# Designed miniproteins, single chains, continued (3): the designs that were tried, part 18

Each design is a single chain, and the fold is of that chain. pLDDT is the mean over its residues in the fold that is shown.

## One batch from the design tools (miniprotein)

Design m8578
Fold by ESMFold2-Fast:
Structure m8578 (fold): chain A 119 residues (1-119)
Amino acid sequence: SKLDKELLEASFNGDLEGVKRLLAEGADVNAKNEAGFTPLHLASWYGHLEIVRLLLENGADVNAKNDDGLTPLHLAVYQAKLTGSKEHEDIVDLLLENGADLEAKNNEGKTPKDIAKEL
C-alpha cells in the first residue's frame, strides 16, 4: 500500500516522526519492498537505532528474511564490523535482546556470526 511504501522510505531515511505517524495510521510494520527488505532491515542497515526500537515495540519480525535470506541482524553485524559504528553495535545488541537468531543462514549459508568472523 502507499502507507507501507512510505513506512519503508521513512525507515530508510531515519525519519523517526514519520515512522511513528505511519504506524499510527495502520502501515504494516512488516511490509516488504521488491527485494524483500522490511522497515527493520532498512533501519538496521542505516544505523537508525531509535527507529529499530520503535519497530520492534510495534511487532516487527526480528528474524524476517529478505530475498537473499538476510535478517536485520546480518545487516547490522556487517555494518558494525565494516565501519566500527557504535550505532550499529547498539542495534546488534538490541536485535539480540529481542530474539534475533545468531545462527540464521542467508542464501549463501552464512550466519551473522560467520559474517562477524570474516570481517
Scores: mean pLDDT 91

Design m8579
Fold by ESMFold2-Fast:
Structure m8579 (fold): chain A 89 residues (1-89)
Amino acid sequence: MEELKKRAEEAAKRREETGYLNEALNKADSEGRTMLHEMAELGQVEGVVLLLEWGADVNAKDKNGKTPLDLAIENGHYETAEVLKAAGA
């Protein structure tokens, strides 16, 4: 778990450099949800870290103004929420 938090923090620092992947990774569905929202809602910690490493927008908001962090907390996925916070959520 500590390693996943460190990877998320490193991903946040390198996000400006990986912004070329940002448009594809932040493509929203009809509800305004990105892949990061979906992974956070499901509590897929490894998927969240991978998407953040690829430049996913940790602060993207869905139609209801909810971020991936909000969805992780609402669904009781506190481990996923800690990773998102480490990434700057």
Scores: mean pLDDT 74

Design m8580
Fold by ESMFold2-Fast:
Structure m8580 (fold): chain A 88 residues (1-88)
Amino acid sequence: SLFEAVFDGDVSKIKDDDDVNAQNSRGLTPLHIAAALGYKEIVEKLLSLGADPTAKDNEGLTALDIAREVGHEEIERILTEEIEKRKE
């Protein structure tokens, strides 16, 4: 599944027809999980396929919030830049 591909860190298993905005039982999207695990290439692939960087989990956290809490500065930057682009 898409969630398994993200947990495994395998960007090659992410397909163009995957529901990149799917939420698990905790409200986590694949983007939330990739941000938590520090998988930059997966974050970039998910965003390229239309992942919503403003999606919130059951605790009201975005993938950006998770990246900030964990300290993945490069992923925080990528997500911030993507959110700013969406304002255009």
Scores: mean pLDDT 83

Design m8581
Fold by ESMFold2-Fast:
Structure m8581 (fold): chain A 92 residues (1-92)
Amino acid sequence: SELEQSIREILLSRGVDVNAQDGTGMTLLHGAAALGLLDVVRVLLELGADVNARVTNPRLPDILGKTPLDLAREAGHEEIVELLLAAGADPA
């Protein structure tokens, strides 16, 4: 996809750590999975995003300890659920 290529170039040019947690304690993969951004999820997994990353911010108890897979399931993003499982996400 042209969009996937553009996303890849933007992330690489900015030197973004794909596994960095933002001010909410989420990684980019958490956000992309929650929002249903299939093309972004594909690029992040290609760049080595931790498929089993957990939210660590104790000030967000509703999402604390949740993985990208948990957020994709809660949002009903079936294609992203399948992608994350194929990439080694823990189903438990």
Scores: mean pLDDT 79

Design m8582
Fold by ESMFold2-Fast:
Structure m8582 (fold): chain A 76 residues (1-76)
Amino acid sequence: KKEEEIKELEEKAEKGDAEAQARLGELYFLQGDYEKAIEYAEKGAELGSRLATALLASVLDEQGKTAEAGELQARL
């Protein structure tokens, strides 16, 4: 199930769907895979997704990068 959801979102994300990139980042964050969560959240944020930007801030805060997370929240 988890792998199937990720594969579907990866396909959509490759097509440039910012929402799919944000959702894929959320799934990786929930798994504790912060490297992939950041990768996809950054891609979605660059495309203007507020959800992806908020996710990126949350991942950075969870890693203890609270100052960087605060800067991203200020940009929202």
Scores: mean pLDDT 77

Design m8583
Fold by ESMFold2-Fast:
Structure m8583 (fold): chain A 113 residues (1-113)
Amino acid sequence: MKSEQPPLISFDGATGLHFAALVGNLELVQEEIAAGADVNAKNSAGDTPLHIAAAMGHLEVVRLLLEAGADVNAANINGETPLHLAERMGHEEIVELLLEAGADPNAVLVPVL
């Protein structure tokens, strides 16, 4: 309300919510969700905003996306879930949060292509 924000820019087929999750902007994530953004939208790699936030280590964004109904077990084109990305990047607090939200570690299947 106090400044003209530029329109949200899509990144590699991503939505504004993917970009907000990438940069860790909690206010922008909240604004996108309030505007009716699909929290489970997939970019060209099959990544949801939850995949991006988990990979980037944005704990507060991960929590907000899960509260907004993000699919904790969504798989990208490589068969990776947000849990797999958080584990690979060493984000222990996000791993714990995803497991508490119902992430199945046995659902992770990574093709070698």
Scores: mean pLDDT 76

Design m8584
Fold by ESMFold2-Fast:
Parts: structure tokens; sequence; C-alpha cells
Structure m8584 (fold): chain A 98 residues (1-98)
């Protein structure tokens, strides 16, 4: 898990911005195949989700279970994040692996 994963999960917008400006990989994957966008979406950090998408985050990235950021936002009940992901090309019909 990178510093960008931790900052995204925590909702630390300024730290996310700093790390991206220093060349952090916006699409870096942790051991579960999760990107920073997965963690921000699951935690409901709307402004962090927007910043990651603006910096080229893959809106349809899949973790090791085939879950996308949209699946995690929906599961957590973060309606504004769900809407933002859909506006940015999230596939509403994507299914997890299994």
Amino acid sequence: MTELHRAAEAGDLEKVKELLEKGADVNARDRLGRTPLHLAAEAGHLEVVELLLKNGADVNARDILGRTPLHLARGAGHEEVVELLLKNGADPNAKPFG
C-alpha cells in the first residue's frame, strides 16, 4: 500500500494533491488489487475521488475480487460518489468476479 492509498482512504485532500504533484502513480495497486480510487470511493471522500479522476484514475479498475470503485461506493451507501463515478464513465453493469 502506497502513501497515496493511505491519503485517499483518510480523505486527506492536500496530501493526495502533494503526492500526485510529486509523481505518485494514481493507479498504483495494493496487495488486494485496490487503487487509491477504490479506497476513496469506499470511504466516501467525494473531493478526493474527483481529484483522482482528474489525474487519470481508472474509473473501472478492478480489485482481486473484480470489484470496481462504483461497487465499493454503492456498498457503503455513498450516493454522491456513485453519481460522480457514473458521470466519469463508470460501468453501472460491471459485475464482481465469481
Scores: mean pLDDT 89

Design m8585
Fold by ESMFold2-Fast:
Formats: C-alpha cells, structure tokens, sequence
Structure m8585 (fold): chain A 99 residues (1-99)
C-alpha cells in the first residue's frame, strides 16, 4: 500500500544505528497517545529494542507511568515479559515509577 511505501521510506530516511531509539520509543516515552496510535497503524515495530539498555517502547511508557500508552502498546502486540539488558520487564519499571 502507499502507507507501507511511506513507512519504509520514512524509516530508511532516519538512518538510525541499531542502538538508537525509534519514533515509537520517543512518543511512548513522552506519553503521546494519539501519535503512538498513528505509528502503530503505519506498522511501526511495537517490540523494537533500542538504546543502550535494549528498551522496547513498552519499557519507556511504563518507566514514565503512561498507563494509557502501555494499554495501547499491549493491544498492538507488545510483549509484557520482554526483558531489557538490565533484566527488567516493563512491569518492573512501572513499579519503580510508582515507588
């Protein structure tokens, strides 16, 4: 589709190294629920690992307490049991935020 071509060209234009955060990571970190939904519809990789800790978008949303973003990412197929390089799941980070 035209959206798949746009998505592919957009992601290629970012030329991000494998350890860099994706747009979905940044929007999840900021709690931008509307833009998160748009990127998921465009086929963003909900389980992409990025940064020095290998965080998924779900890890970043959970760390900052963005519970509505966490819900949307889970509905899109995010792995709630994904561990980052520190052995932390998104739930572990959400509990640390509430502490």
Amino acid sequence: SSLEIFRKRYLESLKLPPTSFTPLHYLAYNGDLESVKVLLELGADVNAQAGVNGDTPLHLAARNGHEEVVKVLLEAGADPNAKNSLGKTPEDLLEEYKK
Scores: mean pLDDT 76

Design m8586
Fold by ESMFold2-Fast:
Structure m8586 (fold): chain A 61 residues (1-61)
Amino acid sequence: DLKKAFRLFDKDGNGFISAAELRHVMRSLGLSDNFTDQMIKEADIDGDGQINYEEFVAMMS
């Protein structure tokens, strides 16, 4: 389910999602912006504003 949702927003197929795209995905799942921002900070250790799908799945699993 999360994999399918991620693929819908990763139109470029580059395996990365921007913080803005991740917020959009999480809002479509009914999650708050505060929760999403916390998750982004947890996954985006490099601070480049891009989240790898593997990191995203690890956070949600």
Scores: mean pLDDT 69

Design m8587
Fold by ESMFold2-Fast:
Structure m8587 (fold): chain A 63 residues (1-63)
Amino acid sequence: YGESSAAVKALQQYLIGLGFGYFGSPDGIFGPKTEAAVKAFQKLSGLNVDGIFGPETQAALEK
């Protein structure tokens, strides 16, 4: 949370493509709206809902 990187921007683009683009534009900043979108995706995918963009969440986005 609160971090910024190319990986976060890529995550945001995936979430927008899946309909979870609640944060608007992919700005590369992991803020509260991006965290909410990650948690929503984790819940839908049956993952642990922790809001952390880790290897498990990344692997689920690539499937």
Scores: mean pLDDT 69

Design m8588
Fold by ESMFold2-Fast:
Structure m8588 (fold): chain A 52 residues (1-52)
Amino acid sequence: SNAEKVMEEALKRGYPGLVARMYGEMVEILEKQGYDVRTLDELLELQRQGLV
């Protein structure tokens, strides 16, 4: 899933496991709202826009 891919990207970038899981949960919430979140960088952009 996109959530799993984003979590793996976060871990590879040195984020703690708790933060990586939080990012995965954010991806799942956004995808249920109709957003297509394929990468960590896309998630962080949506976070900068105040959508999470």
Scores: mean pLDDT 85

Design m8589
Fold by ESMFold2-Fast:
Structure m8589 (fold): chain A 85 residues (1-85)
Amino acid sequence: STPASAETLVNIAELAVQYARRLKEEAERSGDPEVREKAIRTVDQLIAEMERMLEEAKARGAPDDLIQKLETLVAELRRIRDELR
């Protein structure tokens, strides 16, 4: 398997943030605690995956500006998670 490029990782992270936002909106709309709990679990998994990709990007010597973009997107996912709790 070919490792993802740093640009591809940023695009994946941006999609993860968009998905997390939609999960939050659905949880808020439904008012169902089970929907909220599933949203939290999914966002936690996205955070773990993004943090793993960020560490891999750092290990591969990705440019500082791309690392900063990934860190910003991980911080956004954490904010979404905190708003769900």
Scores: mean pLDDT 84

Design m8590
Fold by ESMFold2-Fast:
Structure m8590 (fold): chain A 59 residues (1-59)
Amino acid sequence: GPIAVVVKDFEARSPIELSLKKGEKVEVLERFEDGRWLVRSLKTGEVGVVPGEVLEIVG
């Protein structure tokens, strides 16, 4: 999927969520109707759900 940059730190609150730091890059795998996105961290390879609002798609 498209690449996105983390624009705000996010801390996971459940096992399905992924913690991300501002400036990290992720691959967007799926975008849900409720505004949450399934992503893969390019740094760690971990997959999880984050609020789409903490991400900005690039390129």
Scores: mean pLDDT 87

Design m8591
Fold by ESMFold2-Fast:
Structure m8591 (fold): chain A 157 residues (1-157)
Amino acid sequence: SEEKKRQELLENNKKTVEKHPELLTTPVPHGDRYETPLNLRIRSIRSEEEAEEMIEFLEYISTLPHGEEIVNAKVQGGPYEGATALHMAAGLPLEKLPLEYRKRLVEALIKAGADINAKMKGALAGYTPLLMALSQGDEELAEYLISLGADPNAKPL
């Protein structure tokens, strides 16, 4: 029944995207900044079930003509200015999600066209997804990102 629930959520998400594709690229007010809906959802992952739902949704996004635009949408303003969904996935707390799910999330985002070397602006200017993983102490995810083409010489500005 949990698999049926997951499938229903995926189908509902697909229907929403088909009717209102603009909802995934429309900035959402969040305090001193504008977040993307995808960035907010990824940042809110706290369980393996939520991660699995997101992975399946990202696999769907990878089939869309504008999937790359969706996954590369950037935070506007605030301390996380320029952050993408991949920054949020790489920065997830280790205690909330096992390594295999963190690896699967970054892989799904990259498959959907996420820029593995995307750089933040503002207070965290120059931060890449690799630097986000390293800031969490996630050396195994950092090594995985390098294996997928992340620049190991990335530096904060």
Scores: mean pLDDT 80

Design m8592
Fold by ESMFold2-Fast:
Structure m8592 (fold): chain A 84 residues (1-84)
Amino acid sequence: VNQAAVDRLVAGLTPLQAALFRAAFEGDAERVRELLAAGADPNAVVGDSGVTPYLIAATRGHEEVVRVLEENGAASGFPIRPTD
């Protein structure tokens, strides 16, 4: 996943959800916490692609963002290989 892909994924989303996807892509764990506290859905998917903020953070290797999303109820609906 790259910057252009994230920009496409957030097109048409609510501002809150778009910000959550961007924060997950950038690895901004503090921003992710703020957005989840504001009511962003950690399990929301974009369109028919099934991409979640969790998937974006996991594929980018942002362990802190993945942890924050999991703590806030993100369901890992996909088998992901644990690094530890």
Scores: mean pLDDT 69

Design m8593
Fold by ESMFold2-Fast:
Structure m8593 (fold): chain A 72 residues (1-72)
Amino acid sequence: SDEELRALFDKYDKDGDGTLSAAELIPLLRELGLEDLHPIEAVARADRDRSGTVDWAEFREWYREYRAARAA
């Protein structure tokens, strides 16, 4: 659920800025069972503005799109 996903996001957001770095996103993806996805590709796909970080809104929408693509 969104609440569980947000709790995981906050758990790995160690600086509390509401964004995840590549290093923080990688272990979160593993906890979600997405270890099949290459870490660099996961970051690139989630980071739409190419800033090197992923905010909560970007992460949530990317995750929904990722699951939809995998189901299709």
Scores: mean pLDDT 69

Design m8594
Fold by ESMFold2-Fast:
Structure m8594 (fold): chain A 64 residues (1-64)
Amino acid sequence: MADDYRPAFDLFDKDGDGVITAEELRDVLTSMGLDLSDQQVEDIIKRGDKDGDGVIDFEEFVEL
């Protein structure tokens, strides 16, 4: 796994709980001036969410 992804993951992981939810992803992207629809955020989560739990952990994030 690439250590270079850790700072990016930490920016998306607002609560420091070790996972990125669809809400956290949307909030970060919106704060950066990117307005994504709920469908676009869900598509990103589904592509990274290999476990089917509705969140992205660090390993899944690196695979995006």
Scores: mean pLDDT 70

Design m8595
Fold by ESMFold2-Fast:
Structure m8595 (fold): chain A 62 residues (1-62)
Amino acid sequence: MEFIAVAKRDYEAKSEEELSVKKGDVLRVFELVDDTHVLAENLKTGEVGLVPIDALGEVLEE
């Protein structure tokens, strides 16, 4: 499952496995890792890591 999503709020990474995002950042989501997190790339920074699902907002399917 790969899609593009926009972060709906700021999130600051709490570990090296997590990805920091700011509200409005465009993310490429690769997969669901568990019931609370996805593996994503921040297209602004090129960094890859885990993002809480509750930080994801609008899905952009282009």
Scores: mean pLDDT 80

Design m8596
Fold by ESMFold2-Fast:
Structure m8596 (fold): chain A 73 residues (1-73)
Amino acid sequence: ASRDANGRTLLHLAAEAGNLELVKEILESHPEVDPAAKDDAGRTALDIARERGHEEVAEYLEEKIKEVEEKKK
């Protein structure tokens, strides 16, 4: 869907902010958002959450990314 000038989705921005409620809202209300989508630097929202130390956001994103990967196999 929509991306900023760095190729980041709203999910990337929510993960950078550590806003777990916004991360949940994005994935629940916008099924078109790929939780494994990469920015222009090749980072997922999970990578950003881990770099920023937002453990709860990182754990939630790990679960959602695994669900997407399982659907492809």
Scores: mean pLDDT 76

Design m8597
Fold by ESMFold2-Fast:
Structure m8597 (fold): chain A 67 residues (1-67)
Amino acid sequence: DKYGRTELHIAAEKGDLEKVKELIENGADVNHADVYGETPLLLAARKGHLEIVELLRENGARVHPPK
């Protein structure tokens, strides 16, 4: 993505739990930040996708943004 967003960012923002699981199983970086410093966890949280927030945290996502 032109903004440094991975497929994991997009799936997390959409609330696509199955796609998030697939991407994590394939080694996606759960802590990758886009050009705005937004992680997949932050995007999922902003949209209220609590199941995805929990899944990302269980797979090592940090609650502290890289900024």
Scores: mean pLDDT 76

Design m8598
Fold by ESMFold2-Fast:
Structure m8598 (fold): chain A 61 residues (1-61)
Amino acid sequence: PLVEAVAVEDFEATSPEELSLKKGERVLVLESVDREWVRAKSLATGKEGLIPGSVLKPAPA
């Protein structure tokens, strides 16, 4: 099932495949790409991209 998560720190995209986030932004986790990276969609902007899983924490539904 898809899970909602919150950014615990700012993340700045360094490539076009990555998604920039601000601390406190909520995302919908779409899939795990590997151990370090997930594909997620920003609930604020509707954009999707790759984010390090380490900057995310599970959010309440």
Scores: mean pLDDT 78

Design m8599
Fold by ESMFold2-Fast:
Structure m8599 (fold): chain A 100 residues (1-100)
Amino acid sequence: HMEELNRELLRAAQNGDVEKVKELIEKGADVNARHPESGATALHLAAYNGNLEIVKLLIEKGADVNAKDSNGNTALDIAEKMGNKEIVELLKKAGADPNA
């Protein structure tokens, strides 16, 4: 089943590997896959690490910009806490709710 591709996608996003993220999505990884413990998606991990290229790619591939992790945080919440201004602006433009 797709669990391994989804796990690899989360790891690639955490590591900032743009090409691997793209490859895994093309192979059928769920762009909105959640970490079983944290509820984090690839978008949450990219926002945390300040990887603008992966954030752009995930949004292009249909990532849910308003997905909440197990603590109720969106990718926008994480990007704001980390001071990733360009990612904050990109997420807001993509439909992230700043008051969520």
Scores: mean pLDDT 84

Design m8600
Fold by ESMFold2-Fast:
Structure m8600 (fold): chain A 59 residues (1-59)
Amino acid sequence: MELYRALYDMYSDAPQFISFKKGDIVELLREVNSEWWEVRSLKTGRTGYVEKGALERVE
């Protein structure tokens, strides 16, 4: 799986968007468009959309 780390804290009360804290690890599920990815949180198991610029690839 492709794993990414959150670069900063993000909160959303909208269920289509993912919330995370800086350093949380997410799995890339799908590139939706040029700005947005669909990811799954490894911490919570929840899926949602995130700006790809909020993430960095884990080695």
Scores: mean pLDDT 82

Design m8601
Fold by ESMFold2-Fast:
Structure m8601 (fold): chain A 110 residues (1-110)
Amino acid sequence: MLTKKHEELLKDPSATELHLAALEGDVERVRELLAKGADVNHADSLGYTPLHLAAANGHVETVRVLLEAGADVNAKDNKGATPLSLALLNGHLETAKVLLEADKNFELKL
């Protein structure tokens, strides 16, 4: 259950509990942290927001909850990667679809 990315987050003092919950796809914990005022757009030392981590790991419902809370779908990490690019890179097509539907630059009607 502990991945290399979990180890990196535990060592990063700029990473928040919301980053860890998003990485794990823990929807209930994400909702609890957001209700307590967690910054949905806080970036860790690599420029990853919680949305980047949820998208990279294909956590569709977690991505939806973060977007509903005002997560920036176009946030770029330190390498210029967006949550959408990470979802696509890792083959998470359903997650990529949710991100495309939320992207104001790609939205034709909503």
Scores: mean pLDDT 79

Design m8602
Fold by ESMFold2-Fast:
Structure m8602 (fold): chain A 95 residues (1-95)
Amino acid sequence: SAAGEALRAQLAAGRDVNEKDEYGHTLLHQAAARGDLETVQAALAAGADVNAKDIYGWTPAQLAALMGHDEIVAALLAAGADPSARDSVTGRGLP
């Protein structure tokens, strides 16, 4: 989508992949919440912090799990996301 292209364009423009917006969201948080696996992979390749927390204490993996993006959760866990950072919202835990 146009939003995924915009997120990748920010990365290509030399912005810090771990830069946080006013809500504490990094590029990885935004891509994970949207289910954009291509942008998640690009952010991880650029050194994104898989365990970064937003102002509510949410990690990208927790946002992906909340939105039902199981493939994004799996990709983030493979990249070193902390499964113990999940809360009861995922029920039986992160995949």
Scores: mean pLDDT 73

Design m8603
Fold by ESMFold2-Fast:
Structure m8603 (fold): chain A 155 residues (1-155)
Amino acid sequence: NEKHLKVDEFGNAPKLFSLARYAQSEEDVELVRQLLELGADVNAQTHEVLGGYTPLHAAAGNSVSPFAPEIVKVLLEYGADVNAQAVNSPGKDTPLHLAAGNPNKELAIEIAKVLLEHGADVNAQNAFGKTPFDIALDNGNEDLAELLKKAAEEK
């Protein structure tokens, strides 16, 4: 049914956003691919009131699913904007900012590596003047902070 391509079951976010945020299985990863092949907008944003987040933002901030790095990779392969800003959110974060703030330290590192391989701007500043490096330090992810610092020095 065409309505399932545009909004989640709550009617307030793109279907891809909800799958990227809550995916828990290989079947959910396959459903993301199927929706993209059926013409779902990989860069669809949530409504302005909900911050204007993309599916890539949702996947980068997913702290509960071991499939989040694979979903990030699939979205990028289908043309997701790696440097998209959530312009209607107070922080105006990129996906890399959300990965740096991810409370699951291991997922944060895996997601950040995929984003950097696809050209994420390691020096991007959010609305508070913070880079992904600053956010990783604020969240106590020293291993990710070291990786981001090295990436910034090589660019």
Scores: mean pLDDT 82

Design m8604
Fold by ESMFold2-Fast:
Structure m8604 (fold): chain A 80 residues (1-80)
Amino acid sequence: SPIDELLSRLEELVQKAIEALKNNDFDAYEKILEEISRVLDELFELRKKATPEEQQRIDLKLSQIDLKFRNALEELRKKN
């Protein structure tokens, strides 16, 4: 589904953002954040048309991705 494709793309972009930060590649990091913003905009537009059950599934997956990113940022902070 388009939603599942966007969620998978978002997970890939978050992993790339983490990798860019580990490599101190801040230019790549900023470009990846711009792509994440675009994917989120598309996902939220599809969410508006989704059933309540699908919205809950999307929200749960987004929370999991957000937690993964926040945990990675915290670990990188401890090493710097």
Scores: mean pLDDT 87

Design m8605
Fold by ESMFold2-Fast:
Structure m8605 (fold): chain A 62 residues (1-62)
Amino acid sequence: AKVLAEALEDYEAKTPEELSFKKGELLEILAVDPEDRSKLLVKSLKTGKTGLVPADKVKLIL
């Protein structure tokens, strides 16, 4: 099953590996970063792009 998250605030990517998003955007959680558990690998449902995002900037949708 897909695990979805909603962006709690706007975020601008600080590295090419990170994803930028706007508050309220829906993201599909693909994985937890194995080196930094505060980061999630996500796919934007709006753009289809994948990237790392801070886990504290998103809320899981149950």
Scores: mean pLDDT 78

Design m8606
Fold by ESMFold2-Fast:
Structure m8606 (fold): chain A 64 residues (1-64)
Amino acid sequence: MTLEDFFKELDKDGDGVITYEELKEWILSVAPHATDEEIEAVFKALDKDGDGVITYEELKEYFS
């Protein structure tokens, strides 16, 4: 899966950013027993700028 494909998978609404809610829904679709603490930790790791959304550039930086 390409980084672009991964971003599109998370960006269900096609708004060009990934919200906490979109990330939570995706995580729960692959790991239905994930806790809110685990989801928050992943979101914070991806939301490098702390702006409350994940952009394609932040994903790109996370994956190098």
Scores: mean pLDDT 75

Design m8607
Fold by ESMFold2-Fast:
Structure m8607 (fold): chain A 89 residues (1-89)
Amino acid sequence: GKKDELLQQDADGNTALHLAAQRGSKEAVKRLLEEAEAEDPEVARQLLLAQDKEGRTAFHLAVLNGHELAAEELLKAAAKLGVPEDLLK
């Protein structure tokens, strides 16, 4: 289902949200989080907190690659869902 697709991790532990954040696509980040929240707010929280093989969240990848707009979109979603910023690191 949509939940399984959104939370699916590749060989490196990356979800679609990780890849969108790494590319700096604010629009893809927003869309994926809106789709996850529409399924269940808990799915959106799980997606924000998902870690790759190196323990990095999508927020980590946005910051490491200098993608300020994607990072801001992730922080807005975290604030809306009650996820503390320190849990995204």
Scores: mean pLDDT 83

Design m8608
Fold by ESMFold2-Fast:
Structure m8608 (fold): chain A 66 residues (1-66)
Amino acid sequence: IAEFKEAFSLFDKDGDGYISAAELRHVMTSLGQKPTDKEVDQMIREADIDGDGQINYEEFLTMMAS
């Protein structure tokens, strides 16, 4: 299904392959989910690399698969 790539690409405006926590919430909402701030925060913490608050597409797929 191409919807994950399409949703991610919509919020990755500069094409650097990373999205913020706020953009992650919007991606999940566009996929029909309504995550709470706590749920988004937990997902960011699980994928947290040096505390930059950014998630790449590979990490995003891993989170969605879990």
Scores: mean pLDDT 68

Design m8609
Fold by ESMFold2-Fast:
Structure m8609 (fold): chain A 77 residues (1-77)
Amino acid sequence: SFEERKAEVVALLRGDIAGLERILATNPDMPAAERELLERVLEVGRQGLADVEAATSQEELDAAIRRTLERLASLRP
C-alpha cells in the first residue's frame, strides 16, 4: 500500500542520512573534495526525506523519489 511503501522509503532515507552523518563525523582527515561531495549528498538526502514525508499520495511519493534521484545524478562531475 501507499502507507507501507512511504514508511519503507522514509526508513531507508533516515538510515542513509545517519550513515552519511557518521562517515563525515568519523573521518575528519578525508580529502576536502570528497567531504564537499558527501555534504552535498547529505543535503539532497535531507530534502528528499522532507519531500517524501510531505507526500499524501502514491503520485506525490513517486515524484519526491524521482526529484531526489535527479538531484543526486546532478552531483556527478
Scores: mean pLDDT 89

Design m8610
Fold by ESMFold2-Fast:
Structure m8610 (fold): chain A 158 residues (1-158)
Amino acid sequence: KKKLVVLPKKGTALVIDGNVLLAIAQVPEISYEDAPPVVELIQKLTKAGIDVYIAAGNKKEDVEFGKVAEAAGAKKVLVGDDETTVDDLIVETTKELAEKYEKVYVITGDQGTVKKVKALGLDNVEVISPKTGVTVEGAKEILKKLEELGIIKLEEAK
């Protein structure tokens, strides 16, 4: 099993779909020691100086997940309503954060959201999306891309 280390990234914001974060937490090759996987991931990101924004649905399960994410140190949970979808909130939030942060990473499995974020034409925004969708295999693709970008390092767990 490997330990996930988040490298220090001051001036960085991360907008992540809650379903993607849950998929990353289910990767069996990653070891978690200090808290439940989702909580430990958010704590590691926040401790590294990354402001974490979680996109969550409006169903009961999504609301409970959002509360856990906030308690773990997420900067904000983005919840859709009848007038503004979660996908539209990701796009709007990304545009606002690009004005405040040196770098913004957006992680989503929704190809419509990927297209809309890329259409903003913002030089400091990077979109990460799994080719295989929001699955354990897709989560492994995301982890590999985050390691290539120097956001994380996967180390052998002793």
Scores: mean pLDDT 81

